# Ledger of designs, part 78: designed miniproteins, single chains, continued (2)

Each design is a single chain, and the fold is of that chain. pLDDT is the mean over its residues in the fold that is shown.

## One batch from the design tools (miniprotein)

Design m6856
Fold by ESMFold2-Fast:
Structure m6856 (fold): chain A 65 residues (1-65)
Amino acid sequence: SKKEEQIIREAELLARELLRAGKISEEEMKEFIEDVRANPEKYTMEELINKQIDLGLERIKEAIG
């Protein structure tokens, strides 16, 4: 339960950042969050955190370039 709640929270943070970056639509964000809530076992904390880091690095690269 606590692990599932943590995965859902990290997925919501990632989805928000992707939406803010213009990489996904609000519909895609909702679909992603619903999939994570329905199937939290398909996702890992490491995967979600790494995707957030990668997005942050892309933003830094775009700001420099």
Scores: mean pLDDT 80

Design m6857
Fold by ESMFold2-Fast:
Structure m6857 (fold): chain A 79 residues (1-79)
Amino acid sequence: MLTDPEHIELESELALLRMELSVAKIIASQGKPVDVERLRKLAERARELAERARRLGDEATAREAEEVAEELEELIREA
């Protein structure tokens, strides 16, 4: 099982990115302006996380990170 420090970092970062995405989606659903620059940085971090996960052979985490990045990019397009 992947219980090394890098795997723990990946899971923690993914959880934080998912939380940030959920908050952004709630803000957008209320018609409030989202911080587009912050969302861009989060999308970049999610893509970097996906590449790191792939290098470690964690395809499930990589897939989830890519989904987060795609959803963040969609929010940016709608803003």
Scores: mean pLDDT 81

Design m6858
Fold by ESMFold2-Fast:
Order: sequence, then structure tokens, then C-alpha cells
Structure m6858 (fold): chain A 65 residues (1-65)
Amino acid sequence: MKEIEELVEEGEKAFKEGDYKKAEFYYSLALGLLDIMRAVGLPVDEKLLEEIRKKLEEAKKKKAK
């Protein structure tokens, strides 16, 4: 989970700076890693997954206007 947490932190930094494209990029990477973990049968934190999805959607909305 540490690498996923780091990607989320990078995305949050970008979001605070108004770089929504960069925030979307990092949140998408974090979701991709969680998806791989699920696919190989590793347990995933569903609450974390939902929070990242919410953050990604916010970044997409800001990017798209």
C-alpha cells in the first residue's frame, strides 16, 4: 500500500497546485495498482479505492470544466 499512498500524495499535491491533469495522472496510477492487486488475488482496501476514485473524478471535473 505504501506506493499507492505515495501516488495519492503526489496527486493531492498536484490538485492543490491546480494541476488537475497531473493529479488525474497520479490518481489513475494508484487505481491501476489497486486493480492489479485485485486481479492477482491480493486484498485491497475498498475504502481507499473509493476515496481515490472520488479524487480522480474531482480532478477530471476540474480538468474538463
Scores: mean pLDDT 79

Design m6859
Fold by ESMFold2-Fast:
Structure m6859 (fold): chain A 60 residues (1-60)
Amino acid sequence: EEELKKLYQKGLFDYIKALMEDPKKAVELSKQMQKDIETARKNIEERKKLEDELKSLVEE
């Protein structure tokens, strides 16, 4: 969740900056931000899965 929030803030800043310069860049940044959010979600899920697996093996 916190990682997603950081991506949102970073993406929003870059998006606003792009709007000031070139709306076309804003569209590209929006697409990139969407991909970054999806990647972050996968990383969070993968981390939780590994934590659960390690906990199962060692008891934490």
Scores: mean pLDDT 71

Design m6860
Fold by ESMFold2-Fast:
Structure m6860 (fold): chain A 70 residues (1-70)
Amino acid sequence: MSELTLEAEIKIALARMYIALNKLFGKDEELLEKARELAEEALRLAEEAGDEKTKKEAEEVLREIEELLE
């Protein structure tokens, strides 16, 4: 795994954690904004690394965040 892929995976995991906290404690826009920033950066890093699996994971997390923000 490249440094870019590793950092992207860590950011995806953190974003998922913030989403889980938001679901448990109710809608918190600050938690969702933190998750969004992490997922967006993870997507950029995954694209740089050319890692299709990690790109897909980041895209799925972003879609979930967008759904929760509506």
Scores: mean pLDDT 81

Design m6861
Fold by ESMFold2-Fast:
Structure m6861 (fold): chain A 97 residues (1-97)
Amino acid sequence: AAMAAAKARIDTYVEAMRKAADLSGSEQARELVDEVEKAVNDALADPSKIPEAIQRLREVAEKLRELGEKGTKGQRLAYLSMANAAELIARVLEELA
């Protein structure tokens, strides 16, 4: 099903974000991954929430870039990769809308 295929793609990006958050050592980065996972699950259960989830993903990407500005050079790479993954998830949700 289209929703199942979208979830598989999204789960791959969420897993990439979790690995990057672990690499960063940041608890706030891990919390942002939890926010992404919740927004995605809400949108997949109720497609009327897709616009809200896309907005939340963009807000998470912005917060991750802000963490990159304050972190070490190594942490910055992890945060930027997480921000890119959040934008890719938003793209998958746009395809479902």
Scores: mean pLDDT 86

Design m6862
Fold by ESMFold2-Fast:
Structure m6862 (fold): chain A 59 residues (1-59)
Amino acid sequence: MSFEEGYELARRLLEQGRWDEAEEYIRWAERLARESEDPEVSESAREFAEGMRRAMEEA
């Protein structure tokens, strides 16, 4: 999971009008980042969520 992957996924979902699904992915990734004990998973999930949020802000 990366910022770019999150950004790209969100852009595809938004182009299809799937805003609710994009929000669900963000909530999932943010929870994974907060609850994961693995630093790599936590950081990747945070980056992914940030990428998705950025795409939504630009839409």
Scores: mean pLDDT 83

Design m6863
Fold by ESMFold2-Fast:
Structure m6863 (fold): chain A 58 residues (1-58)
Amino acid sequence: SEARELILRGIGLILRGIGLIFEAELTGDQKLRDEGLKLVEEGRRLLAEADKLLAQLG
C-alpha cells in the first residue's frame, strides 16, 4: 500500500528529526536543531499525504 509506505517513511523521518533536536539541546548545535526540524516537517508532510490517500480510498 502506498499509504503504508508513506506512514512508515514519515514516522522514520520524525523519529530521526526528534533525535537530532535532542542532540542539539545537549550540544547547543543550532544547525542540528534546524536539520531535525526539517526532518520532522518532511515526516509530517508524508503522513498528511497518507491521510489524503486513505480518505480517497474510503
Scores: mean pLDDT 87

Design m6864
Fold by ESMFold2-Fast:
Structure m6864 (fold): chain A 55 residues (1-55)
Amino acid sequence: SLKEELREVILEISGLVAEFLLARLEGDEERARELQERADRLAEEEARLIAEIRA
């Protein structure tokens, strides 16, 4: 269901945020950028799923 897909996307974003903060603490700027870019793409997917659920 769309709600289950939304839950999975939210959980994945949460995990990426944790990894991003750890990468920044370690000074791994390249990994931090990769994680941020992936999180940004998932945020777009989250917005799309929310719009579909509300339709």
Scores: mean pLDDT 86

Design m6865
Fold by ESMFold2-Fast:
Structure m6865 (fold): chain A 65 residues (1-65)
Amino acid sequence: SEEELEERILALLRERGPLTAAEIARALGVSQSTASRALRRLEAEGRVARNPETGRYSVVLPPPA
């Protein structure tokens, strides 16, 4: 499921640090288009952010309370 893929992406990013969509797709055994779609959704939800200079995605931690 898309929800399962999103959870796997978040776990991977926490484990390995910032990764490109291609690196995430390769690591999870999915197409780059599938990974990109899930990443766009996570980015829209504020759960990941992309560095425009490197193209790498990282997990967004919640702001301090």
Scores: mean pLDDT 81

Design m6866
Fold by ESMFold2-Fast:
Structure m6866 (fold): chain A 60 residues (1-60)
Amino acid sequence: MKIDPREVAEAFVLITAAIAIKAGDSEEELREWVYRVAKQTGLPEEEAERIVEDALARRA
């Protein structure tokens, strides 16, 4: 079975964002963690930004 590397990357970034929000991280800390994991996993910056904005909207 072939796993899509982009779907795996998105899952890792989503989990990172969820952990940061639960930990009470600031918007800047959330962005730094999400962008770092996105760069390491090959997720595009536009998708990383979407995940950050979605996480912040759910927190509010």
Scores: mean pLDDT 78

Design m6867
Fold by ESMFold2-Fast:
Structure m6867 (fold): chain A 60 residues (1-60)
Amino acid sequence: SLDEEILKNVDEEIEKALKNPEKAKERIEHIRKIVEEHLDPNSKVAKEIKKKIEELEKKL
């Protein structure tokens, strides 16, 4: 499904951000744009992605 593909792309971007923290801000911005353009902000998947971003930002 589209939600599964988006979640997979988000997970890949998070992994890249953790391996290269200097680019993490740009990657987080890109993830947020994907969510805003392709997902309902009240969806379960969108909420999961927001939590993943918050956890990522906490580690950076």
Scores: mean pLDDT 78

Design m6868
Fold by ESMFold2-Fast:
Structure m6868 (fold): chain A 102 residues (1-102)
Amino acid sequence: MTPEERARAAQLRAHADAFRLAGEEALRAAARSLEEARAMGEGILAIADGAAAVDPARAAEIRELARRFVELVIRAAEDPAYAEEARRAGEELVRLIEEAAA
């Protein structure tokens, strides 16, 4: 692995970790208030944009999965039945970024 490949992998792992933490907090925020869920969603989209900049080949997929996750988190704030689907969408996005880092 080249130094550049190692640096890219480290950046993607950092984005995956940031996404996992922000995603977990967004799901907790959804249980408390819709306004908190919306605010956390903006932060999650910013993290996804950062990861997309590091991996342009997967940029569209990363952004689409992040938008889907945020939409499901907002839905979960209004209807708890969406919480499990939101959690799975977040896990899928983290997995995609971690696989890009491997």
Scores: mean pLDDT 82

Design m6869
Fold by ESMFold2-Fast:
Structure m6869 (fold): chain A 102 residues (1-102)
Amino acid sequence: ADAALDAVLAETLARLDALAKTASPEVRAVLEEVKAELEAMVARLKAARSRAEREAIFLEAVGRLAELLARLDALDPAFAAQVADIVGGFLDRVRAVLEAWE
């Protein structure tokens, strides 16, 4: 599970870094918060000791990411849509890893 989470995170961060090259400074600042939340989510999931703890971490991270995506949408709706697609794919892949975990 750890290797699968690390691979999903690395691929997602690379895609977000590519988008960052077209971003304004304000958009880039929120994107850095998105990247930090993805990294913190993966670290927390890897440290979690139970299925209930992993589900709680996943749901908390989904809520925090939704708030960050809303901030991006207020700044640049087209950019926010691209980030939402990438983050959505990340969350789907993380959920699949968690469902196969244990």
Scores: mean pLDDT 88

Design m6870
Fold by ESMFold2-Fast:
Structure m6870 (fold): chain A 66 residues (1-66)
Amino acid sequence: MTLDERVRARLDELLASHPDLTPEQIEEVRKAASEAALQAARDGHTPEQVADAFLRAAEEKIEELK
């Protein structure tokens, strides 16, 4: 799998561990993760750092929704 596919699979596993999230909240988490990854890429971070930013933003958004 590509790095992008692996990161999305990890996000799906993270979301599966939080079954109390609504579909709307899942959309918010995915959006926050994507926005963080886009910003990290624009700032010249490596693909691995972009992946880390994606997953970190997802975790932070889940915390905000709790």
Scores: mean pLDDT 80

Design m6871
Fold by ESMFold2-Fast:
Structure m6871 (fold): chain A 104 residues (1-104)
Amino acid sequence: SAAQQAQELLDQAEKLLEEARELVERAREALDAGDLDTAEELVRKAIELAKEAIRLLDQAEQLALQSEDEAAKQEILKRISELAPRIAAVGIEAVGILEDVRLA
């Protein structure tokens, strides 16, 4: 169903968010150690994962709009509303690390 496909996309987005958070943490550790090349590589990967996660949220929202199951639609939209700010926070953190690398 469209609702099931949307939930599978949200599960994928959550996996990408977790991977992006781990990359941001490792990038911060590399920056603190003075390894600017590693910090930049890791943070750029985190930004790409965050972008892909947002793309999956957009696709999940489109599928939710096609669902005639109002309960499933509301659950999907709630998951998107909870997940989107978390992905945005990781993206903001990653951009901050990238700026710190450029200023070093």
Scores: mean pLDDT 90

Design m6872
Fold by ESMFold2-Fast:
Structure m6872 (fold): chain A 103 residues (1-103)
Amino acid sequence: MTLTQSPASVTVKEGETVTITATASAPTTINWFRQRPGEGFEPLIYNNTQRVPGVPSRFSGSGSGTTHTLTISDVKKEDTAVYYALSQASGTLGSGTTLTVVE
């Protein structure tokens, strides 16, 4: 299986909305997580759409089958991280999206 994310990198201003798309070569269920610089993996979304308890409501997951989307609204400077989709069925890690948030 392949799991390709778009965009590979994006720079946005605080308060903007970011959409990250993961495209799978076969239907799969996706979990989303991020890795901030120097930190471990932080889970954000599971089962395509379910927000992990404690994660802010500005993070949302949508999609099913081969096309999945992570949306981050009202982005904060602390959202600067690499974001990954992970296929539950195959354990395939997505290609990653580097998000940089500026003033």
Scores: mean pLDDT 87

Design m6873
Fold by ESMFold2-Fast:
Structure m6873 (fold): chain A 92 residues (1-92)
Amino acid sequence: DLLQIIESAFKEADIDKDGFLSSEELIQGLKILSEKLKIPIEHFLSTLQSPQNRLKILKIFQDADTDKDGLLSEEEFVVLSMKLLKLMNFDP
């Protein structure tokens, strides 16, 4: 189940166990997610570095970060991850 995989990646990336991901932990969460889904990390990184995809990712991040604190809850990480996977045309 994709949702369980994303939730697992969130828990592994949440190193300080505060229930939120900082921007640095978010990158780690995406790396863990790519490993679990067998997607090369370069695909996630190139997606984030593309100018067109940067605008889409920025909007996804802004939509997910509803409280504007620069931290992502588990629910916000799930939304961002699912939208990112759709942007990458990934169908599990």
Scores: mean pLDDT 69

Design m6874
Fold by ESMFold2-Fast:
Structure m6874 (fold): chain A 69 residues (1-69)
Amino acid sequence: SAEMLAEAARKARELGREYGLSEEVIERVVRLAEQGRLDAAGALLAVHGGSEAAERFGEYVRELERRYG
C-alpha cells in the first residue's frame, strides 16, 4: 500500500541519517523505498551504512508487511 511504502521510506531516511549516509545516498534509498524496491533500498543501506542498518530496515519492512498484509 502507499501508506506502507511511505512508512518504509521514512524509516530508510531515519536509518540513513543514523548510520551517516550522505544526503544524496539517503535520497536514493528513500526513492527506492517509495517505488516499492525495498530489497534494493536495503542493499544500498548495507553498502553505505553497513549490515546492521540493512538488518534494521529489513526487520521494520517485515513488521510493516504484517501490519498492512
Scores: mean pLDDT 90

Design m6875
Fold by ESMFold2-Fast:
Structure m6875 (fold): chain A 76 residues (1-76)
Amino acid sequence: GPSAEEQRMVAIIERDLERLREMARRGEVSAEELRRAAELAEGLSRKLREAGYTAAAEAAERAARELRELAEELER
């Protein structure tokens, strides 16, 4: 399984995603800001995968997808 370090990385990514989800629910972030966050999460996923943090990379990739979905919902 992933190391304690990688488990902490996953927890941070999941916590930050949940914070952005709550902010979107309150109207405190725009679709553009969510799309930018998704781009940053996608870049983070690539860097984590290159470093061998596969579980953390997958968490960042999931976050990027969910942030893009939230942005789409705010535009509709």
Scores: mean pLDDT 89

Design m6876
Fold by ESMFold2-Fast:
Structure m6876 (fold): chain A 79 residues (1-79)
Amino acid sequence: HMEEEIAKEGKKKVDELRQRFAEAVASGDPEALRRVAEEAIKAMEEFMKKSHIPGAKLAKEFSDIVAEARRAAREVEAA
């Protein structure tokens, strides 16, 4: 049951970060995009620490957000 709760909490955090990512993209602010990446990294570390079993699925979802946000920030800065 605890693992289900951790997974549910992680899913909610992923959804929250994806929403913030969309807002940052709409703003065109590379600093906002970098903040999303930083928050995703911290969330990934937190959920990996909470799970005694590999939180690989959540880590992948957070990692994808980090990669997308960093890429978007670089594209905005290059424009």
Scores: mean pLDDT 76

Design m6877
Fold by ESMFold2-Fast:
Structure m6877 (fold): chain A 60 residues (1-60)
Amino acid sequence: SDSQIAELGQQIKTLTDQRNTLTAQANATTDPNEKSNLQNQVNSLSSQIDSLTSQMLAIG
């Protein structure tokens, strides 16, 4: 349904904005442990975005 597609789109946008923020933090840090932790969070968010995008495409 159009409403489900719109909802998934909003969730994807929110996660994308969060991923961009964490990516900027990872690029700004000089601590390799902090950088690694932030990169792991970015990778997790990317996987969630991919999953939601696939779900959106499957229903629309």
Scores: mean pLDDT 88

Design m6878
Fold by ESMFold2-Fast:
Structure m6878 (fold): chain A 74 residues (1-74)
Amino acid sequence: APSPAEQAFLAVLDEVIAKETDPEKRAELERIRDGLRQAIAAGNREQVHALVVKAVRLFEELGVDIEALHARLN
């Protein structure tokens, strides 16, 4: 089952996806989300870490306010 931190990150990812207007960027975020859910279900910690890093990098490219999201998660 997802940890509280994993659930919080998935909720953030869902929010970013919901606000994304570029269909290609949204599709990439959805692939990351689906991969992250699969990695969490499999207990693959290395893949979870890799996908979180990829998502954060894409958030930066999209101009998402990482500081505001970080404050909301903690």
Scores: mean pLDDT 79

Design m6879
Fold by ESMFold2-Fast:
Structure m6879 (fold): chain A 59 residues (1-59)
Amino acid sequence: SLIDELIEAIKNKDDAEALKLLRELLEKGVPEEKIRKIMTAIKNEDYEEAIKIAEELKK
């Protein structure tokens, strides 16, 4: 799933791939607020928080 790919990209600290996957998730109807929170966490190098929010998208 795209969410699992996003989590893997974040774990690898692959910011470019993570941002690409976040854009695809936004296009597929994931709320912009959640995308923004994950992007902010990545920008702050808070990868643990980014992973936590991404995992919440699976619910």
Scores: mean pLDDT 85

Design m6880
Fold by ESMFold2-Fast:
Structure m6880 (fold): chain A 57 residues (1-57)
Amino acid sequence: SELFEKILELLKEGRVDEALELAEEHAKRTGDVRRAVSIFVAAGIEAAAESFEERLR
């Protein structure tokens, strides 16, 4: 999803507060807090995995 991709890019740049603001704004617009949190967590896992893979290889 576009939200996932944007949050992932922000997290990879270390812009954690902006990534959180984007997730919060999505939750406000949709009323779906669980989905917004799920997308944020999934993007965080992916960003961390890519960072670990870069450091280990």
Scores: mean pLDDT 84

Design m6881
Fold by ESMFold2-Fast:
Structure m6881 (fold): chain A 89 residues (1-89)
Amino acid sequence: FLAGLALAALALAAGNGVAAALAGAAAGGAALAAGDALGALLGGILGALGGLAGLRAGEDPAKATGAVIAGIGEAIAGGLLLGKKIPVP
């Protein structure tokens, strides 16, 4: 779980944006499922950053775009949960 977050950071440092995006997004999604707001925020941020880096490097645009969208959503959801600013339906 947190190992996925570490793997995403390491892949990003190694210049592999798509791998970092997928690992970060997966870690963030798992965190959301477990109710871990901080994990979702951190995983989402790394997923979004990796996806953007992959897009700029000309890597697989579909995977990179999907990871950016998933990462941004996870980061927003995690941040809102942490701040308790989610509106009641």
Scores: mean pLDDT 63

Design m6882
Fold by ESMFold2-Fast:
Structure m6882 (fold): chain A 68 residues (1-68)
Amino acid sequence: SIEELKKKIEELLREAGVSEETIKKILELVLQGRGSAAGTLLALAGVSDEKMKELAKLIKELIELAQK
């Protein structure tokens, strides 16, 4: 579900040390289909390559669900 994907993305971002404000902004961009802008914020927040790979999969799934 959208809620489960959002929760998983939030959890991973918190574990990566991303602020709640930035997490909220990233999720807004993802739900708007602005995956490239969300990726830029993730890079600026210093998220590791391994976590970025996992996040990219979850973000893709969330965008696909949100576009229906």
Scores: mean pLDDT 78

Design m6883
Fold by ESMFold2-Fast:
Structure m6883 (fold): chain A 80 residues (1-80)
Amino acid sequence: MLSKEQQEQLRKLIEKAVEAHKAGDREALKAYLRKIAQLLLDAGLSNETVSRAIAAIVEGIAAGKSVDEIFEEVMKIIKE
């Protein structure tokens, strides 16, 4: 499971990814998604779990979900 510090970092990166998407900044969005993937890999998660988490973030952003909703979906994936 992610530490409280890693969970806070994840939430902040998701917030930045949502902001980048709303601004139409595709390069910033991709950079934040890469940072999220690296955070999750560094936390010891498998490539499969990280891929599923990134997909959930991308789909949630595209669907207009809140940061809290996206974060909760990612945390559910990580616990599986």
Scores: mean pLDDT 87

Design m6884
Fold by ESMFold2-Fast:
Structure m6884 (fold): chain A 72 residues (1-72)
Amino acid sequence: MKISEGEVLLALGRMYIAIGKLLASKGDLEGAIESYKKAIELYRKAAEADPSLKAEAEKNIKEAEELIKELE
């Protein structure tokens, strides 16, 4: 199994989404927004590193942007 740099970045982005959701559930809206912004940055880097992940990264970016809008 070959794990690309893009796959690692995508996985890190997903971790930050999970952290952000946990923080939001505890009322830490500032921490949640920062975690979601970090996830978006990582997803963009994932798509640049591995174009085969572009569609998945773009979907995850959209979901993260919607989560930020819900908290702002």
Scores: mean pLDDT 85

Design m6885
Fold by ESMFold2-Fast:
Structure m6885 (fold): chain A 102 residues (1-102)
Amino acid sequence: TEEAREALEEARRALEEAKKAETPDDALRAAERALDAAERALEEAKRTGTDEAAELAIEAAEAALEAGRIALKKAETLEQILRAIGLILRAIGLIIDAELLK
């Protein structure tokens, strides 16, 4: 579960970067980092099979979802909007997958 906890902390740091981002591209890059961290937390939860790791994966995916929503709010072009929506949908999928591990 240490790897899942580290991934959650990375997702949370990326969320804070998204909040502070001054450009849409910076917010999108931060949201992508949060999603990558959430995906690693989910893979660790699948590997360990523990409820604790599943809860950490859910929290990481929730941070990635919030980061994606922030990126969507800051988006200025159709390409940026579509990228942010894609990140949001992937984060929702990670939440569902992590819940199913409980």
Scores: mean pLDDT 90

Design m6886
Fold by ESMFold2-Fast:
Structure m6886 (fold): chain A 57 residues (1-57)
Amino acid sequence: MEEKIKELEEQVKEFQELNPSFSEEEREELLKKLKEALKNKDYDKMIEIVKEMFEKY
């Protein structure tokens, strides 16, 4: 569980570095949603959230 959160957090960081238009506020909201999905143990939902982020940019 910890490992999966860390991997997703690192991927979000890398995406932010590549896309300066992705604001820190947007990153915090994304992480909040990811943590909520983790609370429900819905890893597929976490992956979907990250995928939607990449699709947006």
Scores: mean pLDDT 70

Design m6887
Fold by ESMFold2-Fast:
Structure m6887 (fold): chain A 79 residues (1-79)
Amino acid sequence: SAVERALKFVKTEEDKKKLELLLEALKKVYEILGVEYDPSLSAEERSELAEEAFKNLSEEQLKEIKKLEEELLKKIKEL
């Protein structure tokens, strides 16, 4: 994923913490979508699974993702 690749290029501890929070949030999004976050899959394969799941999101899944986004933004703001 773009987040995982970005971790290799981050030089400040604050930016590392932000990217770690983004990666944690990405894994939680995959759980909400009902898709396994498998790091052994290619980035392309994981992206395709996520795109298909996003097309079929329920109202409940959308609410959970919105809550996750709000929590992530709060954590980033507090860094």
Scores: mean pLDDT 72

Design m6888
Fold by ESMFold2-Fast:
Structure m6888 (fold): chain A 97 residues (1-97)
Amino acid sequence: GEIEKLLEEAERLIREAKKLFEEALKKLKKGEYDEAIKLLEEALKLLEKAEELLKEVEKRREELTEEQKERLERLRLEIGILKGLIGIVLGVAKLIK
């Protein structure tokens, strides 16, 4: 259904953001700060898109199965943690560049 597609797309965006974050960390280790900053900013944009999709799911919370509610809460927590970590790393990368 529509809710499943929104949750699946949010999960896809979060996975892609994690991949970009991991690549950014590799770039930082090599001193490639400009490339790392670009990847971190791209990861944040994907997480913002995922948050918008989860807001659409939340509007329909009363229609959700218990499994879908648990997925929604897990994905929200994951986005929050990732945004926090990426924000810290991005701040440090901009200072040491």
Scores: mean pLDDT 90

Design m6889
Fold by ESMFold2-Fast:
Structure m6889 (fold): chain A 58 residues (1-58)
Amino acid sequence: MLPDLSTEEGLQQAIALAGEYAKQGKYEEAAELARAALTVDPRNLHALNILREAEEQL
């Protein structure tokens, strides 16, 4: 399920879900979701850290 990135709650859920995908080793899915979150909030450090970690493993 994709959270609604147009809401602050949905953005937080998307970032949390990206983190869970990274923990599961699903780095492609984690990177995709983190990039989507960064489209809305490009300075979100949590999303940037998840994307960096996911891309380092790809």
Scores: mean pLDDT 78

Design m6890
Fold by ESMFold2-Fast:
Structure m6890 (fold): chain A 65 residues (1-65)
Amino acid sequence: SKEIEELEKRLKEAEEEIERLEKEYEKLKATYSEENREELLEVEIELGVKLIELGVAKLVLKKLK
C-alpha cells in the first residue's frame, strides 16, 4: 500500500541520518580531546536515541506487512 511505501521512505531517510551521525561520531572519536568531550557525548546520546526510534519504527512496519 501507499502508506507502507511512505513509511519505508521515512525509514530510509532516518537510516541515512543515522549514517551521517555515525560518521560524525567516528570523526569526533578520531580527533578526541578534552575540548570536544561534550560534543562527543551529545552525538553519542543523539545516535543512541535515533537507533532506538528506528528499531521501534522497523518493528511497527514489520507488523503492518
Scores: mean pLDDT 79

Design m6891
Fold by ESMFold2-Fast:
Structure m6891 (fold): chain A 62 residues (1-62)
Amino acid sequence: MITDEQLLLLYRALKGEDVPSEDAEKVGEAARQLAAKHGLDPATDFPALVKAVEEELKKRGL
């Protein structure tokens, strides 16, 4: 299950914000899990992945 922290870190990375190197693994894991949930490829389906992150953030009230 993707945590709120992992989801927020992923969203910030997708917006081009600097993410600490220690959090890079958390971002990568969140991207893979969310992409798998929606049947997306995190390397190629970038616009769809951004939309999926935004929908999950709205669902969680973030």
Scores: mean pLDDT 76

Design m6892
Fold by ESMFold2-Fast:
Structure m6892 (fold): chain A 72 residues (1-72)
Amino acid sequence: MEIEEAAREAAREAPEREVENERDLARLTSEVISRLMERLGLTGSELTREQFELVAEVTRERAEEIKRALEA
């Protein structure tokens, strides 16, 4: 599975919680990282800098999706 695709799927599997502040965003990021590592079959913390940056980007996109869904 491509890393970007796996990251997006991991973000979709993360619980839909309201992201109101940096603490909430950090929790969502941690959940996306954990799910991504499971999808890639990684053991421990083996993400590269580039993979971590991708997760941060995907997590921000997911937070926006959740915000829009809650506004509906």
Scores: mean pLDDT 72

Design m6893
Fold by ESMFold2-Fast:
Structure m6893 (fold): chain A 95 residues (1-95)
Amino acid sequence: MREELEEIAERALELLRRLGLDPSLEESVRRALEEGTEENFLRLRALLAGLELAEEMRRRGGLTEEEREELRKRAEAVLAELEPEAQRLLAERER
């Protein structure tokens, strides 16, 4: 699971950069990876699957501008949700 989480995060970061999404999303992915929770693992897997599909469709010339924008919004929403969870777990450990 840990090695798989690292590979998923690395691939997601690469695709986020390649798709030209907001650079702040990279920081959210890194924080999710550092925390390493099972929930973050599942969410990163879902994000990666969506990004890989979008990248493949883009290479085929299949994505419209509107579809690309919708994907960006969804990726941003997922990563924004992960960041507060990582922060809460770190605060709990700070005891």
Scores: mean pLDDT 65

